# Designed miniproteins, single chains, continued (5): the designs that were tried, part 67

Each design is a single chain, and the fold is of that chain. pLDDT is the mean over its residues in the fold that is shown.

## One batch from the design tools (miniprotein)

Design m18313
Fold by ESMFold2-Fast:
Structure m18313 (fold): chain A 85 residues (1-85)
Amino acid sequence: MEAERAIASELLEAGAAAVTDPEVRALLLEAARALPTDPERAQALLEELGEAAAADPAKRADLEKALAAIQARRAEAEAALEAAR
């Protein structure tokens, strides 16, 4: 759905802003950019990020920060949708 893809892209950008590792940030930003036009590429980038995090504890810690930021932004989006009658 169009609105869902727009929100998902914004969530990935929020995640990227929360991380300091350049590889983790680059993969999140590329996934956010790809998601509106190429969701298959976005999925592949997120899978690559998962593999990088599995191999490196520092990247895993940054990914956890990204997920926390994504969850916070998603909660804000859900609250906004609930407020829209």
Scores: mean pLDDT 78

Design m18314
Fold by ESMFold2-Fast:
Structure m18314 (fold): chain A 84 residues (1-84)
Amino acid sequence: SAAAEQERRSEEAYRFILEMLREAQEMIKQGAPQEEIEKKVIEKVKEFLERLGIEITEDTTVEDMFNTLLALAEPAARRLAAAA
């Protein structure tokens, strides 16, 4: 169903955020510069959104991309919080 696909995409977005945070922490442990970490995170978010069919243009800000990602993940995050 469409609802099940939306739930799956929300869970995928939530898991993507957690994995991205783990990768950022590993880069910090390795002494990577903040600019390199930020670039890697932005690159991964852009790739994830583009894979979902969201067009990223020159007018798309980093904040726009992150807000979109968070909005996608919110339903799954809310369900997990309610289950805890």
Scores: mean pLDDT 82

Design m18315
Fold by ESMFold2-Fast:
Structure m18315 (fold): chain A 100 residues (1-100)
Amino acid sequence: STEEELIEELELIKEKVELMAKLGVPAEEMYEAIKLELDRIEETVSKYLPPEVAEKIKKIIEETKKKMEELLKKGASSEELAKVFIEGLEKIIEIIKEHG
């Protein structure tokens, strides 16, 4: 299903970001990569999921972006940014599973 395919893609993105942190990708570069992934997720959920589900996911994306921007301003590591992003993705996956 579309929901199952979305969950698989989100889990792959999670693994990719964890790998980027382990490889020592700079925090600013990691943030730009993550921001592009979040924008793509927002577009995908807007097109393929019910409006009420997409709205919940968009809220998590907005909150995740805000937390990451605050961390960058404080000089956070790429590991700290990855952790916040992964927590956001896990919340998105849970919403898709519950409301699919």
Scores: mean pLDDT 86

Design m18316
Fold by ESMFold2-Fast:
Structure m18316 (fold): chain A 81 residues (1-81)
Amino acid sequence: MSDEELARDVAALEAAVAALEAELRRETDPRRAASLLTALALLAAAADILASLARDPEIAARAAAVAERARAAFRAALAAE
């Protein structure tokens, strides 16, 4: 996997996390909220994997930031219960 491909994948994960954060803040259906939380957990795991594969420290740091953003959103949603 090239760093250029990783940078593209990281950008896609950043966009996906932002979209899920926005959806989760508006979601009132507990079943759909559970699905959105599962998606955030999976995106965090994917971002951690990309961070471990990145040779460029800037791309690695960006991927790690995406993973932490997804985990922070997950924790915030759980705290709202």
Scores: mean pLDDT 83

Design m18317
Fold by ESMFold2-Fast:
Structure m18317 (fold): chain A 94 residues (1-94)
Amino acid sequence: DQLTIQLQQAIRLGQTDLATQLIDQLAQQQNYDGIINAFRIGSATGQTTSNQNGLQVMIDNNVPRSYLQQMIQMSRDLGNDDTVSYGQQLLQQS
């Protein structure tokens, strides 16, 4: 999917505003797997955008809890403890 490839590149290059727009588009298409895969690949291969910002955009788009949990787990696997802590707090609040 072209949008998922563009999101991967935006994450890798730290293009936060573009990444936010692409997450919104993918969420509207209900392509939640594409969002998670893009963050996993983009975050692993270079300079990344804030995973906290990505998680917040997913919440704003009513992405299912299971995908939010997958993003938190991916962040843990990548050693991004700040995003893990932030995501766990958001999941406990509702």
Scores: mean pLDDT 74

Design m18318
Fold by ESMFold2-Fast:
Structure m18318 (fold): chain A 112 residues (1-112)
Amino acid sequence: DEEIEKVLEWLKTVLGVSEETLERIRKLLEELKKLGVDHVSVVESESGHHLLIIHAEVSDKEKNEKITELMIELQELLADRGLTVAHRGKGPKEATDRLGEANAAAQLARAA
């Protein structure tokens, strides 16, 4: 998957993510794609904030719950690297709230 390889190359070259962590991230991104995630991409903000964007239009509740769990795992792996995992597309409100909580926890860990 060229899109996953581009994300991994960016994480390696820009954020200095280790090969071991990159392999874990590859597996998580592949599982997300199997669950119906359409696109994954990385975006650099002019404010110095980095985003890993997961685009999914999945309406199935069970699949969305699994997608949210995998996105939280990605956020935990990348929290110390100054990267935020963000969902784009249609999904349950609870997924946005849970990602917001993971984001807030990552920011708190950095402030401590």
Scores: mean pLDDT 73

Design m18319
Fold by ESMFold2-Fast:
Structure m18319 (fold): chain A 105 residues (1-105)
Amino acid sequence: MEEEEKFKQLEELIGRFGDALSARDFEAARAVIEEIGKISSGVAKALERMLRAVEGRDKEGKKPVFTKESEEELEEAKRLAEYFGIEVNGIDELVSSLMAMHRSK
């Protein structure tokens, strides 16, 4: 039961992180990462690096760019979550959202 609750909470938090990034609410995104860190430090670390990349581009007045480094860290976080029996479906949606933000005018 606790593991199922942690999984559902992690999935919800990753969804909220993606929503915050799409809204360019970096303060809300950081708060979500802190909550994720209580469940999985690996996922939180990967998302923190992704947030820094998106925020940096936004401050330069440029569209967010998904870096290869951030992609590799996100894939590693996915593998770690799956290895420990945590399925993180929201990560695929987050990746898709970031790519859409890069491509949209």
Scores: mean pLDDT 61

Design m18320
Fold by ESMFold2-Fast:
Structure m18320 (fold): chain A 100 residues (1-100)
Amino acid sequence: SEIRARAAAVLPGLREPLRSDVERFLAGEPLAPATERALEVLALNPKASDEEKIELLTKVPGVGRELAEELLRFLRASGLSALDILVEDGILRLEQGVSS
């Protein structure tokens, strides 16, 4: 998968709390609920500024400013959209028999 290859390429540069979640995702495990919800918020707000995105993300239960900033950095570094990650996570969930 091109999405997984791009995520893997930026993994060494990632910081916690996102790094562990991306490592699990690359191992074929579903994303943490807070990370999945954060990506949904980003996918619904593609035209928001980085500061507006951080403000929206920090309203998500379990998402602090550090996770919000690291998630935006991850998407920028990988060249992936929030929707790209959600689609790949959804495919992994279906392959594992987990409801998307």
Scores: mean pLDDT 80

Design m18321
Fold by ESMFold2-Fast:
Structure m18321 (fold): chain A 64 residues (1-64)
Amino acid sequence: DEVLKLRVQSFYGRRANDDYTMNTTAPRAQQIASDQGLSQAQRDAIARQVADIVNSGTPYADAM
């Protein structure tokens, strides 16, 4: 759950770094994570996948 939120936040942070709108902040990332309607199993799967990829030195952007 927290990793999913960070993954979505990282994606929007990357867009903000590309000079995109201020709506790419943490509150927006949390809203999108909620709007995805993901089950606990899906959130756990994403969290594990992102953790594995990040631990391999890959940024969240590449984990998406």
Scores: mean pLDDT 50

Design m18322
Fold by ESMFold2-Fast:
Structure m18322 (fold): chain A 91 residues (1-91)
Amino acid sequence: SLSPAQQAARLQQALLARGWSVADAMAAKALVQLTNAQPISRQEAIDLLEREFGLSRAAASRLLDRLVAEGLLVYDAETRTLRLDVSALPK
């Protein structure tokens, strides 16, 4: 199994390979690393991205929506949390 640090690093590499900016890839990596790859509410994820990277609420929301659209994050409606889909990361 992958450590949280390994999951965060693989997410960053996947985003860079998809042509994401270095800043967005670093923000996504930090989200996974700072949460220890645990599920997080959308509100807590936005607050973390604002605090750590100075993203506006709109920019943080768009980053999360793009990660979900690319299948890298999955939203769980029962817990109302976002989680990293480790199976979507490069091997």
Scores: mean pLDDT 86

Design m18323
Fold by ESMFold2-Fast:
Structure m18323 (fold): chain A 109 residues (1-109)
Amino acid sequence: MEEKEKFLKEIEKKRDEIMKQVRDAKATGLARVAATLSAEEVARYQARFDQLEEGVKNLLDFAKELAEKGDFESAKTVLEITEVWTKKGIADFQAEVDAAVARRLAEAA
C-alpha cells in the first residue's frame, strides 16, 4: 500500500514537471508568433499546440490509471513514452515557429 502511494506521488510529480514544460513552451512560442505573424497564423499555431497539450494530458491520465490498477510497469513505460513524445513535440513546434518568424522578418526587410 505505501509503495503504491509513493509511486502515485512520483507520477503526479512527473505530470507536473511535464505539464510545466508544455505550458512554458506554449507561452513562449505563441508570444513569438503573436508578435510577428497574422491572427490567422497565430490561431493555427494555437490550435496545433492545444492538440499537443491535450495528447500529453491523455497519456499522463492513462499512466495514472495504470498505476492505480497496480500496473506500475506499464505506467512507467507510458510515462517514459510521454516524456519522449512531449520533448519531440515541443522541439518540432519551436523549430516551425523559429522558421515562420525568420521568414516573415526576412520578407519585411
Scores: mean pLDDT 82

Design m18324
Fold by ESMFold2-Fast:
Structure m18324 (fold): chain A 95 residues (1-95)
Amino acid sequence: SSAEKYVEEKIEELERLLKKAEEQIEEVKKEYPDDPVKAEIYIGSAATLLIMYATSVVKEVERDESVKEEYKEKLIKKAEEVKERMLAELEEIRA
């Protein structure tokens, strides 16, 4: 169905964005090993933007009556995984 395809495409997008964010975070850690303030700004910005986007995806799919609960649960689970991974990066930079 078009709704199922939408969910699959959103999961793939979240996975792609997560991979890109993780790669960017690792590059920041390598470029600024002795500058924790700059690292926190760049990592914080990347992580926060992805958390905000994942949250928006959840809110939009929850409102969509055309999407079956099974598919909503899959997308919400992926968005939560993305948020948890980004929150872990923020916790590490604060330590």
Scores: mean pLDDT 85

Design m18325
Fold by ESMFold2-Fast:
Structure m18325 (fold): chain A 102 residues (1-102)
Amino acid sequence: DRAARIEAESREFADIAEPLRRYAEEFREFAKELAEQIKQARKQGASPEELRALRKELAKKHGLVDTSGLSAEELRELAEELADSNPEQAAALRVLAVAKEA
């Protein structure tokens, strides 16, 4: 039944919607705190390197991995380390590694 398959796929999509919503909320809080901290750091004359370190620290605080400074190979190594404990993050890191090589 075509209608039953479409309904099953829609439910599968709905099952990931809540985790994605929670991730988006965490990302919004990270972005808000990052904007405030960058504003203050810039006012104090922070270097681009100091701003990059601040972003990495805040990403870690919010349970996000800052991958901006990692090579494709480093991203793959991190993905392998996380494969058993956090397979979703491992999959995301593999996608980022492919994007980094493009």
Scores: mean pLDDT 65

Design m18326
Fold by ESMFold2-Fast:
Structure m18326 (fold): chain A 94 residues (1-94)
Amino acid sequence: APLMFEEAEIVVSVIDDNGKIIHHHEVLHNVTEEEVLERAEELGKEFTPEGSLAARQEGWAVIDGVRKRIVVLSYVDKNGKQVATVAVLGTLKP
């Protein structure tokens, strides 16, 4: 069965052309893990149009006493240098 989140946070961290780190944050409510990951991949492509997905890491963590589903997408440029991460933090529906 698909995981359902009451709340899912998507945090994008990108290194711009001047070497500055910029952040983008979105919160989605009452979504499946699949829907959140589709949005996360859209954001990765939007913030790194010439970047490529290099790694996907998945796990679980306890944050402020709440168990969260964590997915991290790592993006690299044409030289293999890391230029962005998209982190998903999902709180399961009870």
Scores: mean pLDDT 86

Design m18327
Fold by ESMFold2-Fast:
Structure m18327 (fold): chain A 77 residues (1-77)
Amino acid sequence: GMSQLKELLEQMKKLIEQGKMTKDKMIQFLDEIIRILEQMGADEITIGMLRLVLGVAKTFNMSPEDVLKLVEKILSR
């Protein structure tokens, strides 16, 4: 639920601050966030936007900071 989503976002922030966020870990966090949102019945546009971010992150070397900012922006809509 929302508490689990918040905990994942806080874990991502902590790993980024510690310089421990890898591309593989970032992808795993995005997959888990999408899974939780789908289980919560989030709208198709929000899920689609997050899947697009995931696809870009897999294909290109996005900074973890930029990925987190995009995720937070999408979730605030």
Scores: mean pLDDT 85

Design m18328
Fold by ESMFold2-Fast:
Structure m18328 (fold): chain A 68 residues (1-68)
Amino acid sequence: SAEEAAKKAVEYAEKSGKLYAEGAPEEEIMRYQNEAVRYLSLAGREDKEVADKAAKEATKKAKEAGGK
């Protein structure tokens, strides 16, 4: 479902932020960022509003995790 894909996108985005905070290699961080984008695209095909909300939440969660 769009909601399941959106949830996965947020989880991958948050994980990329945590990896950034931990000083992980850029290649590994980008891998998780790419997965977040892929799941947002899947969510958007089913429900654009769900995907738009998830994109904003994913960005917020990634920045919050990366800044902690």
Scores: mean pLDDT 82

Design m18329
Fold by ESMFold2-Fast:
Structure m18329 (fold): chain A 83 residues (1-83)
Amino acid sequence: MSAAVLQLFASSSINLARQYLAQGNIDKAIYNGKMGLDYADKSNDKTLVQQVLDIFQDILSIDPNNTDAQDGYNRAQSVLKNL
């Protein structure tokens, strides 16, 4: 899979995560955020990883005790450090 295709998949997942977050569907926002992170990491795209980090930070501002969102945030930070 090319980096361009991975970036497109990451962008699609990130957009879907934002859409679910706007709808108040936290579980689906987290799921799509984690998908976006996986594709962004595989594409070595720091900007897309930052966008995923921002999504999990926004989720945690709404639901600060959400352990799945905290896991996603911590993973996104770790990926960002290694890029």
Scores: mean pLDDT 87

Design m18330
Fold by ESMFold2-Fast:
Structure m18330 (fold): chain A 61 residues (1-61)
Amino acid sequence: HMQQVQQQAQQLAKQAQASTDPEKAEQLLQQIVDLGQHDQADQAADGLSPSVQEAIRQRYS
């Protein structure tokens, strides 16, 4: 079962959403992806504050 991996992804998502630093949030999202939890990473990204989401997008534009 991948239940432990799902729990780790959930905790990383909470930390990313609590972070006001785009670099920290991006690093935490990358760790979720590294766990193979792509859906969790996508959902976590949608749950970030709008300003953090925009800062991450601008960094890659």
Scores: mean pLDDT 76

Design m18331
Fold by ESMFold2-Fast:
Formats: C-alpha cells, structure tokens, sequence
Structure m18331 (fold): chain A 91 residues (1-91)
C-alpha cells in the first residue's frame, strides 16, 4: 500500500520533470531539470526489485528510441505504462 502510493507519486513527478525538460529551451533550466530527474530516478530505483528495474529499463529503452524519432508524447506514454506495469505487480 505505502510502497504503491509512493511509487505512483514519484513516477508522476519523474514523468512531469522529463516533460518539462523536453519543453524547455533554456540551457540553465535544462541542467537543473536533469539534476532533479537523476536524483528522483535514484529514489525510484531504491524502492524496486531487480525484476521491477528490468521492466523500467525495457520501457526506458523503448522511450529513448521514440525520443530519437521526435515522438515525445509516445516516449512519455511508454514511461508511464512501464511504471503502471511495475505498480500493478507490487499490489
């Protein structure tokens, strides 16, 4: 219960930071957002099993390919779906 609620909150914040990063044109703001994304990512990973981390890695790789093609909405959706898969597995 608590783990599910915390993972959902952190996942929503993580995806929002990535969205802000993709929308920003300010190099200074982008650097600050990257630092926040990295720290939040570390916190998320610290709450997960190796199997759950594998799901996020696969979703992240798929999202990265979409970002390379300029499909930012598809990338964000893919990351969200990866987190939802993990959350459903935790109960």
Amino acid sequence: SEKVEKLRELAEKFIELIRKYLESTDPEEKRELVAKIVELGKEIVSLMSDEEIEILIESGEKAAKLLEKGDYEGALKTLKEGFEEVIKGVE
Scores: mean pLDDT 83

Design m18332
Fold by ESMFold2-Fast:
Structure m18332 (fold): chain A 60 residues (1-60)
Amino acid sequence: DEEERRRAELEKKIAEQKAKLGEAIKQAGKNQNTSQDILDQQQAEADAAAQAIKAARDEL
C-alpha cells in the first residue's frame, strides 16, 4: 500500500534517470573522458534507485 506507492515513485525516478543516462552516453561519444564523470554520476543515481526498489520489495 504505502510501500507500493513508494515503489511507484522510485520506478518513476529510475525511468527519469535512465533517460538522463541515455543523453550522457550520447555526449560520451563526443568526448569520452569529459563525459565519464556525468555517466558515473547518472549511473550511480540510477543504480541507487534500482537497489532501493529491490530492497523495498525484499523488505515486504
Scores: mean pLDDT 68

Design m18333
Fold by ESMFold2-Fast:
Structure m18333 (fold): chain A 74 residues (1-74)
Amino acid sequence: MTREELRELVEKAEPEFEEVFTKKYKRSDDEVELHKRIIEALINEDEEKVELIREMLAAGKSAAEILAELKALE
């Protein structure tokens, strides 16, 4: 995957992950880690993990709660 392809993929995902991406300058450590995990899941084409994160964000779960649930599934 090229840098340009990765940028386009992240830009397409931003509307769905707006809460994570738009808080760039005020993000907690948990929000930064969640952002990294979202990008990693997108790079690995892990659709199931991306969908799970999206559903948890839509349900109003915090970054810490989402990370705890992802860790529990590992």
Scores: mean pLDDT 67

Design m18334
Fold by ESMFold2-Fast:
Structure m18334 (fold): chain A 63 residues (1-63)
Amino acid sequence: MEEKVEEAVRAIDAGDYRTALEILEEMWKEGDEEGFKRVAERLGVSAETPEELVRQAAIRRLQ
């Protein structure tokens, strides 16, 4: 659902990586591959797992 995509992006923008990881893990468990892909695309990162997506987004914000 687009609501979870928006929540995950907002959490990462706020630096709340724990909440972002929780949302992404929920999407992953629900099989929401399109939602997961949209979060990655909106953040400009390439990731295959929730953990890698959060890690890549955090690294990008530190640069």
Scores: mean pLDDT 78

Design m18335
Fold by ESMFold2-Fast:
Structure m18335 (fold): chain A 110 residues (1-110)
Amino acid sequence: KIEEAEKYIEEAIKKAEELLKNTKNPLAKRGAELIIKAAEYLKKALEYIKKGDYEKAKKYILEAEIELGMARIILGVLKLINAPKEDIELLEEAIEYAEKALKILKELLK
């Protein structure tokens, strides 16, 4: 389960980096940057879970949720303005992978 969370974090970063490299849309770049930040917070949360420091893990999970919430808002705006389909798909995939990792981390705290 920890390995599955790590894999989803890596996939989220990969999709966000691909978007950041290929897009010319400043809003899509901002969305990618938010996912990379969220993934970094999820990695820190996972390390604190491994150490048994659940209070620090919860703080990093909250930071990741905030960044993901902002990325979801950006995705909504990109869809509204009919941004390139490739930008929308990469950001949506990055968000979905980060959310899958977040779900596993929350289950580990139960």
Scores: mean pLDDT 89

Design m18336
Fold by ESMFold2-Fast:
Structure m18336 (fold): chain A 91 residues (1-91)
Amino acid sequence: SEKKKEELLKKIEELRAKIKELSKDQDNPENQRKIIAATLEGHALLVELEKENKELAEELRKLAELAENNELTDEFIEELDKKVQELAEKL
């Protein structure tokens, strides 16, 4: 269980790092695609989190839904990064 939590925490941190990196250069269309890929990785983590911590899984699900339903603006990307960081801190 502990090792699985460490793996999930690492994946959440990796997702956060990717989102933060992309938020620095938003005028590149390829960066927008990478943000979409990062949010898809968030969806993949949801199933694993649901087994370990349902509350965090619900938070990740909401973040994934926001990413899918909103325009990818600089403000939204920064908010997404902050929320992923909060998720990692709660694990």
Scores: mean pLDDT 66

Design m18337
Fold by ESMFold2-Fast:
Structure m18337 (fold): chain A 97 residues (1-97)
Amino acid sequence: STAERVRELVERIIELIKETLKSDKTLSPIEATVLAIEAGSMYFTMRAMERGGISLEEAVREVLASIETAIEILEGKNPEAVKRLEELRRELERLAA
């Protein structure tokens, strides 16, 4: 289903943020905290969608907002992570169209 493909893609996004938090030594404590909060928010958004508490469309909007926040933090610091997040954002937008 589309919901299953969206969940799998969001799991990949969360994993990318987790790996960035482990590897990127240029992040300030505040930036690292915000990225961790965004990863947690995406996780709970997927759980809410699976429980029927929010629609697939709403879940995708929330995740896209979290991706934008992550890109803003990583811009100028981690161009490889930004590129990978932009690719995953485009995949999510295509699945939700």
Scores: mean pLDDT 89

Design m18338
Fold by ESMFold2-Fast:
Structure m18338 (fold): chain A 80 residues (1-80)
Amino acid sequence: ARERAVELGREAAELYRKAIEYDKQGNFKEAAEWYKKASELYREAARAFETDPANRDLARSMRQTAEELEKKAKELEKKA
């Protein structure tokens, strides 16, 4: 469970990096898609961490990051 949660977080970070690169290039439509995918993976990682009470703070932090990325994706979709 913990190992899978860590891997999901790592994958989410990779998608987040892709979103940032497209955002820097002004490709807001593509950036929004990658931000949304990263948000979904961070949310899944948070759920996996939430299964262990010792990781509740980490899970909360990841859920917050997911929310921020989801908001950014929606904002960029309006600009695209």
Scores: mean pLDDT 82

Design m18339
Fold by ESMFold2-Fast:
Structure m18339 (fold): chain A 83 residues (1-83)
Amino acid sequence: SNLEKLEKLYEEIEKLEKEIMEAIKNGDLEKAEELLERMEELVKEAKSIPINTKEQALILQKMLLLLFVAKSEIWIAKKQKEK
């Protein structure tokens, strides 16, 4: 079902977000950016799935929020290393 597909993508994105945060903590920005690219591909896949319920929309919004947080954290980490 579309809901099960979205839930599976959310689980994968949540794992990637944790790995991105760990890479940032370890100073590995190159790895963080590679993981972010994977996360963006999964979010693109999630956006291609038709939304028919409020529950599906909520899961997609949670994925978009995790992507926004990951992008913001990488941007901040890059800014800190440029000084």
Scores: mean pLDDT 87

Design m18340
Fold by ESMFold2-Fast:
Structure m18340 (fold): chain A 95 residues (1-95)
Amino acid sequence: LEEEKKRLDEEIRYVGEMRRRVDAATSKEELDAIVAEMRANRDRFSPELQAILDEGIARYEANRDASVEERKQILGDTLDRLMAVLAERRKELEK
């Protein structure tokens, strides 16, 4: 399962990078760009992870009039959920 481990490690690195970018963002435009990139990369995830991402994006879109900090919290929560699922799957591949 070396290829599966590599794929999960790549997904974990990607989600971690997105989380760091969300934390560093200071404007609505930066957050919108991050959401657009995550939406464009939706197909890289399994259906379970896609569902989590879709819920997060829907919540973000519903709160477009919210503050930058509130929008960062929404995206952060979504990315934290994605990371938790990926981390558990990665852990299951270790003995």
Scores: mean pLDDT 83

Design m18341
Fold by ESMFold2-Fast:
Structure m18341 (fold): chain A 96 residues (1-96)
Amino acid sequence: SLKERLIRGLAEVMAEAMEKASPETRDRLAGLFAEAAQRISQAKTLEDIEKVVEEFIKRLEELAKQSTDPEDQKALREAIERVRKLFEELRKEYES
């Protein structure tokens, strides 16, 4: 399903970001991912999924702004771009 593929893809993106991140940022990423995955699983429409993904990206952007560690900022910016690309690709496949 779209939900399962999205959650799996997000897990892969987050795992990579966590490998590069400080322990503090890693813990925050784990929490944000868990919340997003649960909300995606509960979503009933594509619009609801889009809103969850958009909110998740905003949370990652805020975390990047609050970080003083350049390596954390780079990992978070890379994760944001990968999340956007992942959702765009899955959305196109779902519409096909």
Scores: mean pLDDT 85

Design m18342
Fold by ESMFold2-Fast:
Structure m18342 (fold): chain A 83 residues (1-83)
Amino acid sequence: AALAALEEAFAAAEPSLTPLEREVLRALLDAESAEEGVARAMALLEPHLPEVAAEVGMSVAELREAARRHLAGLAAMVEALKA
């Protein structure tokens, strides 16, 4: 029920998301584990980290760690909803 509600919310938001945002969320939802989801999502974000880091005034390493932490939290929530 909770995972189905999250999938429905994702579908409703999909038209307003960028292609990258859609792929990141899809990777988290479709992954067999939280670890797999984070790894796939980070791979999608990695090429964009230098540009975003420069825009927000962070180092690439700081942004990478912040992104990994946020994605880990989301992936853990998705994994818990599957249980």
Scores: mean pLDDT 74

Design m18343
Fold by ESMFold2-Fast:
Order: structure tokens, then sequence, then C-alpha cells
Structure m18343 (fold): chain A 81 residues (1-81)
């Protein structure tokens, strides 16, 4: 369970970081890109909350990284929308 949860959070962080890089280079957002980026950010926040509930320091650090990345992505979505 813990191993799968860690991999899920790491995958969500990677997905969020890829969207951040894409949006930093974008001049505008399509409605589908807005929806997709928002969904990825929300999924990352949910997985971060699940990881934080495990109480391990490693998972707390992963949760913090995921939360910060998701917040940056949501801010970029808001600026381009």
Amino acid sequence: MAELLKKNVEAEIEAVEKWIEKLKKSKSLSPSEYAAAAIVAVAALWEAEQAEKTGTEENKELAERARKAAEELLELVRKLA
C-alpha cells in the first residue's frame, strides 16, 4: 500500500511539473487545456492528502512537493484563463 501510494504521488508530481512547463511557454489556454490542467492539479492535491495521512516523513515531504506544484499549476491556469 505505502509503495503504491508513493509511486502515485510521484507520478502526479511529474504530471503537474510537465503541465507547468507547458503552460509557462503557452500564450493562451484552450478550454480543454484549462480543464485538463485543473483536473491534474486537483488529483495531485488529493493524492498529497492521502500521503500526508500515512504520517511518515517521506510521504509528508512528497505531499508538500505535490501541494506546492499543484498550487503553482493552478496559479498559471488562473493567469492564462
Scores: mean pLDDT 79

Design m18344
Fold by ESMFold2-Fast:
Parts: structure tokens; sequence; C-alpha cells
Structure m18344 (fold): chain A 88 residues (1-88)
């Protein structure tokens, strides 16, 4: 749906911004600081995908479909953080 597509695009923009911010923040940090920053960024992604799920359901998207989108985007975001952490 156009509204579901808009929610998805907004969430992707927010997740990519969190990943980009994390990539900058971990440069020159200790391993322990990098892990703490990863946990914080993961929590921020969790908040974004939960808000997206809630908004999709509010817009009439079936709960099962909204949940699948949430899971895919959370996996996308957390993998992005892991890839940065591995290369830092």
Amino acid sequence: SPQGDQVYQTGMTQINQIIDDFSRQVQGQSRDQQMALMDQSRQQIGTVVQQMQDQMISNGVPESDAYRVRQRLFSYGTRGLQDILRNS
C-alpha cells in the first residue's frame, strides 16, 4: 500500500542513519566502548522497527505482515551494525 511503502521508506532512512552514526562513533574507540555503542544503536533500531510495526497496523496492514517487515528490518539493521563492528 502507498502508506505502507511510505512507512517502510521512513524506517529505512532512520535505520540507515543509525548505522551511519554508529560507523562514525566506533572509530578510535576501545572494544568495550564499541560494544556499548552497538547495544545502544541496536536499541534505537528496535524502537524504530516497533514504531513502524505499530504504524503499519494502524494503517490497516495485517499484523502478521507488519511483524514480518519488523523482523526483516531489525535483521537488516543489526547485521549492518555487526558488519561495521567486525571491520572496526
Scores: mean pLDDT 86

Design m18345
Fold by ESMFold2-Fast:
Structure m18345 (fold): chain A 59 residues (1-59)
Amino acid sequence: SSQDQLHELIMQQSSLGVQMMLLWSMYLAGEITREQYEQQMKKIQEQMDKLNKQIESIR
């Protein structure tokens, strides 16, 4: 149970990492502004921090 939950959280963390890379690619392509990039990146980082705290709470 707890180990399955931990695995799920790590998979979600990995998915957010991929989203960050895609967002960076969009920024480099000029598809979004720096402000949009920074705001979206901040939201993803906050979600990542939330997942990290959930992982720590299991261990």
Scores: mean pLDDT 84

